Designed miniproteins, single chains, continued (4). Designs and how they scored, part 41

Each design is a single chain, and the fold is of that chain. pLDDT is the mean over its residues in the fold that is shown.

## One batch from the design tools (miniprotein)

Design m13400
Fold by ESMFold2-Fast:
Structure m13400 (fold): chain A 77 residues (1-77)
Amino acid sequence: NVEEGAKKAIELIEKAGEELSAEEAEELAYEGAKEVSAEGGEALAVALAEAVDKGGDVVSREEAIKALEEGLKRALA
């Protein structure tokens, strides 16, 4: 379930720290998403990568979580 993968990615990001580099946020999302399905994982990774690209070098934990929630909405639509 893509939703479970997104939830796990969010949990990993929440435990990682208050502020994340773009690379760290992307890696944690990928690790969570890949445990669900290849298709679901790729959709979440693409959504996060787009959000990170717009955010710059550093992504707050809140922004990373929001990006995953947006990706989840798109993957489930």
Scores: mean pLDDT 63

Design m13401
Fold by ESMFold2-Fast:
Structure m13401 (fold): chain A 94 residues (1-94)
Amino acid sequence: MEAEKLLEERLAEEIAAVDRMSLEELRELARGLRARVDQIVAELRASTDPEKRELGRRLLEAILRVLEHAAERWPEDEVLREAREYARAALAAA
């Protein structure tokens, strides 16, 4: 689907951007992604549509990949680690 292709392209762009970001920029990104996780989880709880649920899981997986890459770059940063763990827990519950 077009939405899945856009997600894959955006994921690649976000991962590439992480390599160029400062720690402060990555913390802001992590806060934004954590808020996006909450929105996706709420949408998944409201929907019984298998296609929408699958898209939601893929979005959570993409967010987790970005946060894992950021946390690998700054492994001692608590904000990045907590955001990664939060996204991982949300995906496991989905």
Scores: mean pLDDT 79

Design m13402
Fold by ESMFold2-Fast:
Structure m13402 (fold): chain A 74 residues (1-74)
Amino acid sequence: HMEELEKLIEEAKKAYENGDTSRFNELVLKAEELAKKYMTPEERERFEQRLADLVYKYSRELPKKIAEKIKKKL
């Protein structure tokens, strides 16, 4: 169901905001797996592109989030 996919994406965004890279990666992979099972080929291609864009954007910004989290612990 699309609702489950949207929930996983929102949870992944929340994990990224918290600097939890492991959880972000796990949620992204789960969303991709569900898309393969429940989406039409056209919907899946669009979703995979959106997911790739999300991963690319957040992966580039994750080092900054981690650095901010380390600063808070100092």
Scores: mean pLDDT 68

Design m13403
Fold by ESMFold2-Fast:
Structure m13403 (fold): chain A 59 residues (1-59)
Amino acid sequence: SLEKILQKLKFELNMEAVDEALREAERRPDLTPAEIYALQKRRFDEKMEEFLKKLEELL
């Protein structure tokens, strides 16, 4: 179903955001846990927005 596909996509994009935030944390010891969490959320939101914009262009 479309709903299941969207849930799977959201999960995958969030996992990408988590991975990117953890890699950034490894490179930047100056980041606090709160800042790392904020970075993860921002990257997820950016990925979702980019995906939705591309869908609008195709539809």
Scores: mean pLDDT 82

Design m13404
Fold by ESMFold2-Fast:
Structure m13404 (fold): chain A 80 residues (1-80)
Amino acid sequence: MLTEEERERRKRLAVQKIIEAAKNNDLDSVKKIVDYAREHFTPEEFEELARETLKELEKNISDPDVIEKVKAIIDEALAR
């Protein structure tokens, strides 16, 4: 199993990758990263990752269409 430090690092990296893909309007990559995180983290860890991603999304993305689409991808993954 990964160490607690490695898990925290991976969660932060996943958030950064999602935000970077969103900045590039690369919604396919956003979906792939979100799906990967959903499969590899616990439901509780994924919920925390999703919450942090939405917070960072509002700070880093000015395009409301991109924000809405990324929120939809995250909400869909949370509903699974």
Scores: mean pLDDT 80

Design m13405
Fold by ESMFold2-Fast:
Structure m13405 (fold): chain A 80 residues (1-80)
Amino acid sequence: MEEAIRRETEEAIKAGPEALREAAYRAVRLALYEGREEAARALEEVLREHYEKEKDEELINAVLEGVRRVAEEVEREEAE
């Protein structure tokens, strides 16, 4: 799982912010709903490596958007 998430995240970074947002959403959902914490860790590691080299704030914003989407989904399920 970790290797697959790492590969997907690296490919998403190359594809652009929209793909990265979706990859982050999937990784966080796997960690939260399936208990696969390694998915979130793999995502974080790839992003940290890329950000340290590129200082690309768009990457961070795309990931935060993906994470926010999962958080909103959880809150909505709790409320409904």
Scores: mean pLDDT 73

Design m13406
Fold by ESMFold2-Fast:
Structure m13406 (fold): chain A 58 residues (1-58)
Amino acid sequence: MMDLSHLSAEEIEEQLRFYERMLALAVAAGQFSPEEVALMRERIAYIREVAEEKRREE
């Protein structure tokens, strides 16, 4: 998802869990470089911030 503004906090949290699980599996399988892991962690952090902001509004 490219735009999180249209999603509820619950939907954003589902995306967060998806990316966290994908990162964990990819790291365990040795599929990602350190740079790719860092980029995924940045994306996860961004999604988490958006979810927290949405929850403060609700």
Scores: mean pLDDT 76

Design m13407
Fold by ESMFold2-Fast:
Structure m13407 (fold): chain A 86 residues (1-86)
Amino acid sequence: MKISEKDKQRALEHLDAALKALDEGNYEEAIEHVERAGTIVAISGDTEKQKKALENLRKAIEAIQAGDVDTAKKYLEEAKKYVESE
């Protein structure tokens, strides 16, 4: 299964919002947006790209919780690439 264009757009919008929240120091808001993006990706299917996106989103949440904003941003950008290329 592949993610629909509508679900892809919604997931990417949440990932962009998460990146903005991290830049503003709003870690709780960033995590909420990452979780919303993850839910959209997870219910859309189980392709290898979707699995890799979900893995990167999980690692991003772990990095945010550790206060490692630079690492969190790298994982979010990687997740965006997998979502966009699906």
Scores: mean pLDDT 83

Design m13408
Fold by ESMFold2-Fast:
Order: sequence, then C-alpha cells, then structure tokens
Structure m13408 (fold): chain A 69 residues (1-69)
Amino acid sequence: SDKLIEELREEARRAIEAVRAGDRVKYQEEVSRMVAVAIRLMSETDDPKVLEEVLKIMKETDAEIQKIE
C-alpha cells in the first residue's frame, strides 16, 4: 500500500509537471497512469484510511492543475 501510494504521488507530480510544460500528450498519459494506480489501490484494500489518502492526493492534484490552467 505505501509503495502504491508513493507511486500515485509520483504520477501526480509528473502530471502537474506535464501541464506546466504544456505537454498535453504527456499529461493525458500521466493522468491515465495515476487513475490506474488509484483504482488498483482501492481494489486491493478495504482500509478506509487508504481510500481517504487516495482521494486527498487526487483532489490536491486537481487543485494544483487548476491553478496552472
């Protein structure tokens, strides 16, 4: 779980960097990877704390992207 949460954070960081660089294709690729990791995390555990962390990362990533665009 910790490794997948860290992977989710890394994908989120890469998505934000792609938006800052104006790389639309890379942004779409990184968002797809981020969503895939989030789905995997949610499917592998019944721990509500993990779900809360996933939702927090997704919301924070969306907020950062909205500040750029």
Scores: mean pLDDT 81

Design m13409
Fold by ESMFold2-Fast:
Structure m13409 (fold): chain A 88 residues (1-88)
Amino acid sequence: MDKEKEELMKKTKEGLQGLLDLTRRAGANPEAVPAAQRDIRALYEQAKAVPEEAIKFFEKNKDYDSAEEVKKLQEEALQQLLEIASSM
C-alpha cells in the first residue's frame, strides 16, 4: 500500500506543481503566455479533480494526514493559479 500512497501523492504534487510551474514560466517568457492562458481553464478543472481521487484513496486507507496534505495542496494550487493568471 505504501507504493500506491507514495505514487498517488507524487502524481498529485507533480500535477499541481507542473501546472504552477508552466504558468510561472509563461509569465517569465512572454512568448508562452498565450498558450498558458488557453490552458488555464482546463488546468484549473484538473487541479480540482485530481486531488479528489487522492483524498478518497487516503481516507479509505485511514491516512488522514495525507488526505489533509492533499486538501492543502489543492487549495494552495488553486489560489496560486488564479493569482498567477491575474498577473499575466
Scores: mean pLDDT 71

Design m13410
Fold by ESMFold2-Fast:
Structure m13410 (fold): chain A 77 residues (1-77)
Amino acid sequence: LSEEEKRELEAEVLEALGRMFAQIGLKLAEKGDTEGAREMAERVRRIAEELEKLGALELARRLREEAERVERAIEEA
């Protein structure tokens, strides 16, 4: 794999992980696990930072929006 292909693959994997953690965070917030939900939101934000370093700015922006959704669910719990 070229360096560009490796970066594209990394971005795809990170996006998938970020979306998974966001979904877990939302479910945890619904169940009243505020601490677990907060940890998932933080993981999503860290993944967004890694995507930004890879130049995947649009994917990073979407994951930040997902993290904000989890944080709002926590505030409503």
Scores: mean pLDDT 85

Design m13411
Fold by ESMFold2-Fast:
Formats: structure tokens, C-alpha cells, sequence
Structure m13411 (fold): chain A 98 residues (1-98)
């Protein structure tokens, strides 16, 4: 848990906040929410907390009204669009497990 939060703050927070603000400016509130939780799932995955990463994606999906696989795929596609290839690959690996 603490390790995942550190990874998020050190590696993902600045990049994620920028994407979230751009999506909000476009009126894409659902996608902004999915990106925020997708980034947290990536941090948990990098911390070796695969089950928690999957639970975060399931929570994001339920609140967004989509399947867990769809939520992970949407997050992966957005991260790839913004040039975050490593994070997109991790989210795709999570989607493949769902």
C-alpha cells in the first residue's frame, strides 16, 4: 500500500493530473475518472500488488457503468494517446487478465 502510493506520487501523479485536467476541459468527466483510477492501478501493479490493482479497475468499471476489461482498455488507450507507453502496456496486461 505505502509503496504503491509512493510510486504514484513519484512517477504518475504529475502526468495523470495533466491528462485529467485536459479531459475535464473537454467535458470528458467519465474518462478523467477512469484515468485517475487507472494510474492508481498501475502504481499498485508496479508495487507487486496485482490483486489490489485489479480491485481498483473493478471499482472504476462499476462506477463508470462498464466491464472491468473495458475500463482497463479505455485507460490504456488514453495513456497511449498521451505517450505513456509503459503505463498503457501495464493497463493492457491488466485488461487481458479480466
Amino acid sequence: MEEAIKIYNDELKEKTDKIVEELKAQGKLREAYIVSLGAMAVAYYKAGKLDEAIDIIRTAAELAGMTPREAAQVAADIFKKYGLEEEAKILQELADRL
Scores: mean pLDDT 84

Design m13412
Fold by ESMFold2-Fast:
Structure m13412 (fold): chain A 68 residues (1-68)
Amino acid sequence: SLAELRARLAELYAAVPEEHRAEADEILQAVAEKYTELSKTEDLSVEELLTRALEDAIARLEAFLASL
């Protein structure tokens, strides 16, 4: 569910060390920009766009945390 994806994203963000919070914020901003652009060109529901954006953000933060 969207609630479960939001909870997972919040958990991952909370795990980011303070010194890397700005980098995590840049990752989340890049995801937001990507899915804002997709919303203009694709006939996707708001729920589908949010689901894909949250899944992408989770994957990117997991990869980021693994790289630290």
Scores: mean pLDDT 85

Design m13413
Fold by ESMFold2-Fast:
Structure m13413 (fold): chain A 60 residues (1-60)
Amino acid sequence: MAQDRADRFVAIMRDTLGIDDDDADRVRAFMISATPAQWADLGRNSRDVQQAYDYIMSQI
């Protein structure tokens, strides 16, 4: 489910990058609202957790 996927991404980013609750909420909001095209872009532009985070923050 989209929300389950968002929660998993947020958990990985918290564990790997140490993002705070405000950034975690922004990432979760993006993931829940993301279109299939945005998910495809995330996959193309993200080879690691840091790149995925940077991409998401650039879209918010």
Scores: mean pLDDT 75

Design m13414
Fold by ESMFold2-Fast:
Structure m13414 (fold): chain A 63 residues (1-63)
Amino acid sequence: SAERQEQLRAQAKEQLPKEEEQLEEAKKLLENPEELSVEEYIGAELRLIGSEITIELLKKILA
């Protein structure tokens, strides 16, 4: 329904900048990967991948 679509778009619009901020944080961590532990590196890469996919999906909702 149109109402459900509007609600989904409103939620996506609010979530998008939060995910973009998380993406930038992950990118900053990965600027000097040699300074990260293996666990920290894996965590940062997973966050990067997850945020990139989520942002793409949110942009599809908003298109």
Scores: mean pLDDT 86

Design m13415
Fold by ESMFold2-Fast:
Structure m13415 (fold): chain A 91 residues (1-91)
Amino acid sequence: SELTVSEIPEVLPKIKEGLQDENWKVRFGALQALGHILAILKSEPKSEVLPLLPQLLEIVPALVKALEDENEDVREMAKTVLTGLVDFLLE
C-alpha cells in the first residue's frame, strides 16, 4: 500500500475537503480512502493510532453529512465507513 501511518495526518484534511466536493465521485473516493485508512489503523499499534484520533473525530461531522448525500452510492459508502469507524473506536 502507498499509505503509511506517518502520512495519514496529511491525508485526513484532504479527505475532509473531498467529502465536501461538488462532484459526487470525489466525495465517494474520499470515503473509500477513509475506509482504507481505518483498515490500516486496525492493524497498527495503539502508540501509532492514538495521535490520529483527534483528526479522525474531526471528520465525523462531514461523514454524518455524507449519510444524507444526494447520491445513493455516496450514502451507502458513508454508512459502511461510519460503521467501520464506530467498530474501530469501540474495539
Scores: mean pLDDT 83

Design m13416
Fold by ESMFold2-Fast:
Structure m13416 (fold): chain A 68 residues (1-68)
Amino acid sequence: SISEEAKKEAEEGIEEKIEELSKKDKTVQESGVDGLEGALEDAKEVNADEEVIKVIEEGIKRMKELAE
């Protein structure tokens, strides 16, 4: 389904982004978090699928933990 496909794409994109940012300094990691927070705001504004929103929220949480 479209929801399953969109969720997988979001999960894949977030995993790749986290892996990339884990190799960067804290400033770049913080910038990455800001970017995902913007994407989350946009997704909520357009009433995106709940599963996609949850994936973005989980990705933001993981990136914030990484930046600690």
Scores: mean pLDDT 71

Design m13417
Fold by ESMFold2-Fast:
Structure m13417 (fold): chain A 65 residues (1-65)
Amino acid sequence: MSPEEVRAAVEGALERYKANPTVSTEVALQLVVIGAAVEGNLDAAREALSRPEYKELTKRLLENL
């Protein structure tokens, strides 16, 4: 996965979470972040998650790595 693909995947998962904030949509977003970290693209995922309204969500996602 390229940095641009990581950003698109995180943004897509985050939009799904915004539309329906459930455990399932948070887990889907978590899996995208884990995949980005495994491929060495964690910084691209962090940039895509850099939104004040989701600061606590972003913290949880990154702490689970």
Scores: mean pLDDT 79

Design m13418
Fold by ESMFold2-Fast:
Structure m13418 (fold): chain A 96 residues (1-96)
Amino acid sequence: LQEKIDELEQRIEELRPRAEAGDREARLQMARDLVTLGHLLEEAGELEKAAEAYREAARLLEDDPLAQGSMLGRLSEVLEKAGKTKEAEELKKKSE
């Protein structure tokens, strides 16, 4: 599990400069890798780190409202699991 998390984190950092420069393909690949990372972090019990991964994925998907909404939904669920109920509730209101 940790080896897969480490591999994804490295790949995400390698994609970051391209995604930030406006490379849509790099941005979408980075978002997908962040979603996978979030799932693995949830399995590892690292809920706060999983929330960070989903939040970053949602930010990268700002130009795709349906995909961003899906990520914000996952982020909300993870925040509730982590006991951050107020933050999750505020996020649900903003994702409308």
Scores: mean pLDDT 76

Design m13419
Fold by ESMFold2-Fast:
Structure m13419 (fold): chain A 133 residues (1-133)
Amino acid sequence: DLVQRLAEQARRRLGEQGDQLLEEARQMLEEFRKQVAQFQQDANQQISLLGSLDQSAAQQVQQQVDQTLNQVNSSLEGAEGLLREAEESKDPLVRYGLAQAAMILLESGKESFDNSNQQIDNLASAYLQKALS
């Protein structure tokens, strides 16, 4: 049956694409985790410096950092869950769909993170400039 043969070829192709997406999504997740860890380290240094000059300003920056980390960690945990389910599945369609969903979640999470990181950096820099003036 031609239709059955074409369906089998399509499933094989989806399996190969799913495996590739899983590898790419895992790499994206690892890179995003490293960016978040660096952000937390940099933010902690800025907050520590601000706290020595203006404790109220430091607390406001800390609140924005905590909110950003909570949002990002939710996206990272969601993506990890999707990738784990994809990796445990033997169905090529399920693997592909979950890997794709994880990539979309990571891309959206990273965009939101980059925007929040820029806003926090601008806020911290403005407070530091004011405190040092």
Scores: mean pLDDT 87

Design m13420
Fold by ESMFold2-Fast:
Structure m13420 (fold): chain A 62 residues (1-62)
Amino acid sequence: SAQDAFAQGQALAAAGNYLGAIAHYKKALALAPSPEAYRNLGDLLDRMGRTAEAQRYYELAA
């Protein structure tokens, strides 16, 4: 489910597995778009220095 993919993305991000977290957040968004998933993906990308991509996802979360 979208909730399962989102929860797995959060767990992977907390563990420092950023590539795994991105994959699971994108899976969650493909199943059900949500402002929370867009914000979490934006935060993760910004942490990785991918600021232009992060900004785009923050705009989608609004």
Scores: mean pLDDT 83

Design m13421
Fold by ESMFold2-Fast:
Structure m13421 (fold): chain A 57 residues (1-57)
Amino acid sequence: DDSTRRALDLGDRAQRRVDDAREEGRRNSHLPDSDDRVRRRLDQIEADLLAGVHALR
């Protein structure tokens, strides 16, 4: 199913974005708000993923 393939692609891209966000947060751990910055980025990735999955319906 085309929608299933697109959902898997969305999940794969979201996972890569999460991995990148965590790596960037680790590199920027010297910043006083590094944890909050990573959390906001992860929240945005989750929101984008949920919106993308919703759009496939």
Scores: mean pLDDT 77

Design m13422
Fold by ESMFold2-Fast:
Structure m13422 (fold): chain A 70 residues (1-70)
Amino acid sequence: MEAQKKQLEEQAEQALKELENAKSPEEVEKAGKKLKQYVTELLKLEGQEDKIPDAVQQIERLKKEQIEKL
């Protein structure tokens, strides 16, 4: 379980970096989709499914901010 959590955390961190470094709207959408997938899987694994809507909303906000910077 701990190894799986660490892998998901690393994948989420990589997806966040991809989102922050995205140079096109297409890259923002791809990175955001990956980030949502890994974050929701991590929250489900930790039994924090009730926090998923807030996490998704935060990721959508990050996507919008990155697109506005392009």
Scores: mean pLDDT 83

Design m13423
Fold by ESMFold2-Fast:
Structure m13423 (fold): chain A 68 residues (1-68)
Amino acid sequence: MSAEEKEANEELRALAEANRDASLEEFTAAMQAKKAEFAKRLDPATYATFDLAIDSEVQARRREAEAA
C-alpha cells in the first residue's frame, strides 16, 4: 500500500470513528464530503478503491440503522 493510500485509509477510519454517534444523514454527508476531497487528491485508480470503501461504509451504517 502506498503512503497516500495509507494516509487516506487512516483519514477514512478517523472520520468514521468521529461520526460513530452521528445520524445516518450526518454520517452520509461527512463521507460524501471526504469522497469529493479524495477525488481531487488521489489518482483515479486509488480513488476508485476509496470510492467503493466509502460507499460500503455508508451502506453498512444504513444496514445497522435498519437492523435496530
Scores: mean pLDDT 79

Design m13424
Fold by ESMFold2-Fast:
Structure m13424 (fold): chain A 89 residues (1-89)
Amino acid sequence: DEAYKLAKEALDIAIEAARRAGNERLVTMLESIKKALDAAYKQGNKELVLNLLKIGITLAKRVGEATGDPEAAEKAISLLNKAIELLKK
């Protein structure tokens, strides 16, 4: 599933940026969303997947603010928005 692969890549980018900045709370929150997203995808719960992707965008924005890495945040947000677009077909 292309949407799932993009979402996972986006969350991994955000997690690594938060980890490099030493923001353990953001790392934990992002890893929690990634785990929830994997479960929701395997269950076929499209509505929950869309809601988790929106939460992922909010957390990716916080990565940009908290870590000073706007490029990583922008890339993650772009990939999450593409995943949402693919799911809304």
Scores: mean pLDDT 84

Design m13425
Fold by ESMFold2-Fast:
Structure m13425 (fold): chain A 117 residues (1-117)
Amino acid sequence: MSNDELVQQLVQQSQQLFQQSIQARNQGNLQLSQQLSDQGDDLLIKAYEIKSQSEDPEVSEFYRELAELIREAKKKNTPESASFLTGAMIRSVAMRIEGKSDKEIAEEIREFLERLK
């Protein structure tokens, strides 16, 4: 498995866990919801750590910042924040598959995040 395939799988698994977390919460199982969200955050952090190994310092720093944001969200156990960042990562992977460079992807996601402030 390539690092790119591993990142994509980790992001997809993370998204599935966040969706299951929301379902558990809707059913009143708050403990299961928190556990699933925590597991999703762990997978997303791992994916971003892999992406932070980029030779481009700008791309590396961007994914390091995303990993830190997920760690902060995990401390608060905030599935909405994690889901938002998961969406950004999925877009990053999809755009790279379409021939976009990691630098172009990081720049587009950074601009998207700035627009939400």
Scores: mean pLDDT 70

Design m13426
Fold by ESMFold2-Fast:
Structure m13426 (fold): chain A 108 residues (1-108)
Amino acid sequence: GREELSARLAEAQARIAALMPRLTPDQAALALRLGTRAAMEATPNSVSGASPPAAAAPDTRPDPDAVELARAIAEAAILGAMISAGETDRELAERILEEAHRRLEELL
């Protein structure tokens, strides 16, 4: 239900807060770009109203902590959007999160 999605969102936000100080600004910016892109590609109907430019990824290999931050950012973006839309289906959320993680691996 909504409480489970809200708890998961809070967990993702806590992971972002814990990972941010461990990264350089460049790695944090890379994580934000990767996580946002993965969330956008995984979210149903995400194509209406936001056309992000296909910015070439910076020629910087992501740090493992940057990959974890990107996952947390994607999870927070998806869960926040679902909660805002009144969606409470935990199984649907888990499927979208799994797709976002798969998309993130493709971007690495």
Scores: mean pLDDT 74

Design m13427
Fold by ESMFold2-Fast:
Structure m13427 (fold): chain A 91 residues (1-91)
Amino acid sequence: KVTREDVELAKKYLEEHREELIAWMKSQSREQRLEAARRLFETLKEEYPEVSELVEEGLERIEAAESPEEMVELLIETLIEILEELAKLSE
């Protein structure tokens, strides 16, 4: 389902919207940010059980983030890693 083209589009989208994501994170409380991240990653684990371990490791790193900037960096990195793994599994 996930293709190399999807990965490249996601990378471009996330990189282009990094500053907007940081601004959104700064507008949320820490607890609201963590709740949003957990819901997103729970959905990813349900949809793509093949990457559940990678999702769990990424969520742990995001939960440990001390700033909105760090949380966005880890979120983008984790999402890209998940998409790249899914693309590899589709080959």
Scores: mean pLDDT 81

Design m13428
Fold by ESMFold2-Fast:
Structure m13428 (fold): chain A 57 residues (1-57)
Amino acid sequence: PEQQLAIEQFMKEVLDDPEKFSKLNDEELRELMKSYGIPESEHDSLLSFIKNVLSSL
């Protein structure tokens, strides 16, 4: 499904360049996820994922 592919691609980009994503606030990250076609129901989970990746650096 396209939504699953978008989520996987977004997560891969976060892992490849977490510094880039650390520059964005929660609102900007949600808008970016929407531009990838990621459903809003996944936004909170992905924000938690991003914050966990960034806090582990």
Scores: mean pLDDT 79

Design m13429
Fold by ESMFold2-Fast:
Structure m13429 (fold): chain A 78 residues (1-78)
Amino acid sequence: SADDIENAKALFQKAIDLLNKDPNNKSNQQQASVLATAGGILYSAASFDEKYRDPKKADEIAEEGKKQLQAFLDLASS
C-alpha cells in the first residue's frame, strides 16, 4: 500500500541518519541494518500487493526498493 511505501522510506531515512550521526558506532550500524532490512521487506510487500493488479507499478515499486537498499549499502560500506 501507499502507507507501506511511506513507512519503508521513513525506515531507510532513519537508517541513513544513524550511519551519518556516528559512522564508527557499531550499535548504530547494527540498528541501521535492521531498519534498512525492515524497509526492504515493506517495499517487497507493496510490490507483491500490486503484482496481479498493476504489474508495471509492481516493478516500479520493486526497483525503488532496490535503489533505496543500494544507497544504504553504498553508505554502509564507505
Scores: mean pLDDT 84

Design m13430
Fold by ESMFold2-Fast:
Structure m13430 (fold): chain A 96 residues (1-96)
Amino acid sequence: DLLKKIEELIEKAVRLEEEGRLEEAREYVLEALRLALKLAGHSEEDIEKILEAIEEAEANPADQAVNEKAYQIILENSSEKFKEFLRALYEASRAA
């Protein structure tokens, strides 16, 4: 069950964030995002494009052009259902 795996990864990420292990928490969040994209019906190709765009933006947070390009790629390759799921993940992270 992909939902249970996603939940477990999110819980691990929250615990690591509470411990100040932000880099490790990020790895679990990215893995949860990959599974969420699969659950939402995205192809492996679309998942790769979205995750690559996120990684590129994260590596270049001050580069507006890179961030705008990454945002556009994510927007074009994400379903509305996945965007709602991302919002739920963000809310869960904030509650911890």
Scores: mean pLDDT 70

Design m13431
Fold by ESMFold2-Fast:
Structure m13431 (fold): chain A 93 residues (1-93)
Amino acid sequence: MKIGVLAFAETEEKAREVAEELAKRLEEEGHEVLTAAISVSTPAEEIKRAVIELAERSDKVIAVGVGEAGGRAAAMAAELARSLGTPAEAIRL
């Protein structure tokens, strides 16, 4: 299965670390993984664009957020992906 992992954190670097860790685990389970890492301070239009791009390329999206702000961003991203017809889940770390 092709899984899109979208990570949100205080910084893009932290988001990338989280996305890469989850991607490695999913790849070990036999999935093909696409990753995107986004800071919670990123403009909403840029976030929306990234979610749409990832959802179009994936069978399923996993949005993962670090902390309260990251968790809220992940929940919103998963909702957007679902509205586009791509199954999605949100995880808060």
Scores: mean pLDDT 86

Design m13432
Fold by ESMFold2-Fast:
Structure m13432 (fold): chain A 79 residues (1-79)
Amino acid sequence: SLVETLRKYAEALRPIDPEVAEGLEELSKAMENKDIDKVKELAKRLLPRVQELYEKYPDNPVIKKAYLLLQSLVKVFEL
């Protein structure tokens, strides 16, 4: 599930950026609770931070996957 995927990304990214990891855990909880407004808020807040991580660690597959997932969420809710 998407909720489980976000929790796995949060765990994998915690040693690199604990703030981003916590944000992904909050996003997974918002999705589990079907709180669409909170999902939108968190995805928009996390996207630029995960983009910075992707620029710093371009070869990290978890960061790339998290970035693409957050871009998709933002696009779905804004477009």
Scores: mean pLDDT 86

Design m13433
Fold by ESMFold2-Fast:
Structure m13433 (fold): chain A 79 residues (1-79)
Amino acid sequence: SPMDEALRRIDELLREAQRLVDAGVPVDEVAKWAQERLLKLVKELESKGVPVMEITKLQFRAMAEMTEIVIAAKQRARS
């Protein structure tokens, strides 16, 4: 389904975000970069006629996963 393909693209984005964090890029910069890429994906899905509710669910999933990366990185910085 189009949503399965989008989920795989999100997983690729999150894997790249994790790589950047692991390479020492500031977490807030990585979060901003990921947000911009997610926004571009949302616009692409809208242009392809994917229902707004499905795009919204995908966006919230991606934001939740990115939040976990940010929290884990900030906790690691405190140790």
Scores: mean pLDDT 83

Design m13434
Fold by ESMFold2-Fast:
Structure m13434 (fold): chain A 74 residues (1-74)
Amino acid sequence: SMMEKERIIEELERAFRELLAAKRAGDVAAQGEALKRINALIEEMEAKGYSPDEIANLLLEAARRVQAERAAEE
């Protein structure tokens, strides 16, 4: 459903924000945990029957939203 895809995008956004924060801090352990979370979300999508193209599109949308958030002052 559209609602389920939006939930997944929001969870990917959180994981990407955590990854970026960990990279900025130079925290290798926190980077590893954020990457594990991203991989777990990919596995969840695969288990739910999402295609590789659908997974790629959701990852790109989440990354785009995080990039836009970082570029905006408001």
Scores: mean pLDDT 85

Design m13435
Fold by ESMFold2-Fast:
Structure m13435 (fold): chain A 64 residues (1-64)
Amino acid sequence: SSLQQQIQQLQQEIDALVKEISRLRKQLEETTDPEKKEALEKRIKALEAQVQDLILQIQKLSAE
């Protein structure tokens, strides 16, 4: 169904974001520049917020 396809697409987006967060966290550990660290931390936080939004979207679709 189209609803199941939408949920699967959102789950795939979450999986991709989780992998990107992991990559950025490794980059953060390798970074010594404080300004670059701050930028990476802000990016990670933004991606984590996107994951939460996608989870809420799945919950809303599942409630239909």
Scores: mean pLDDT 88

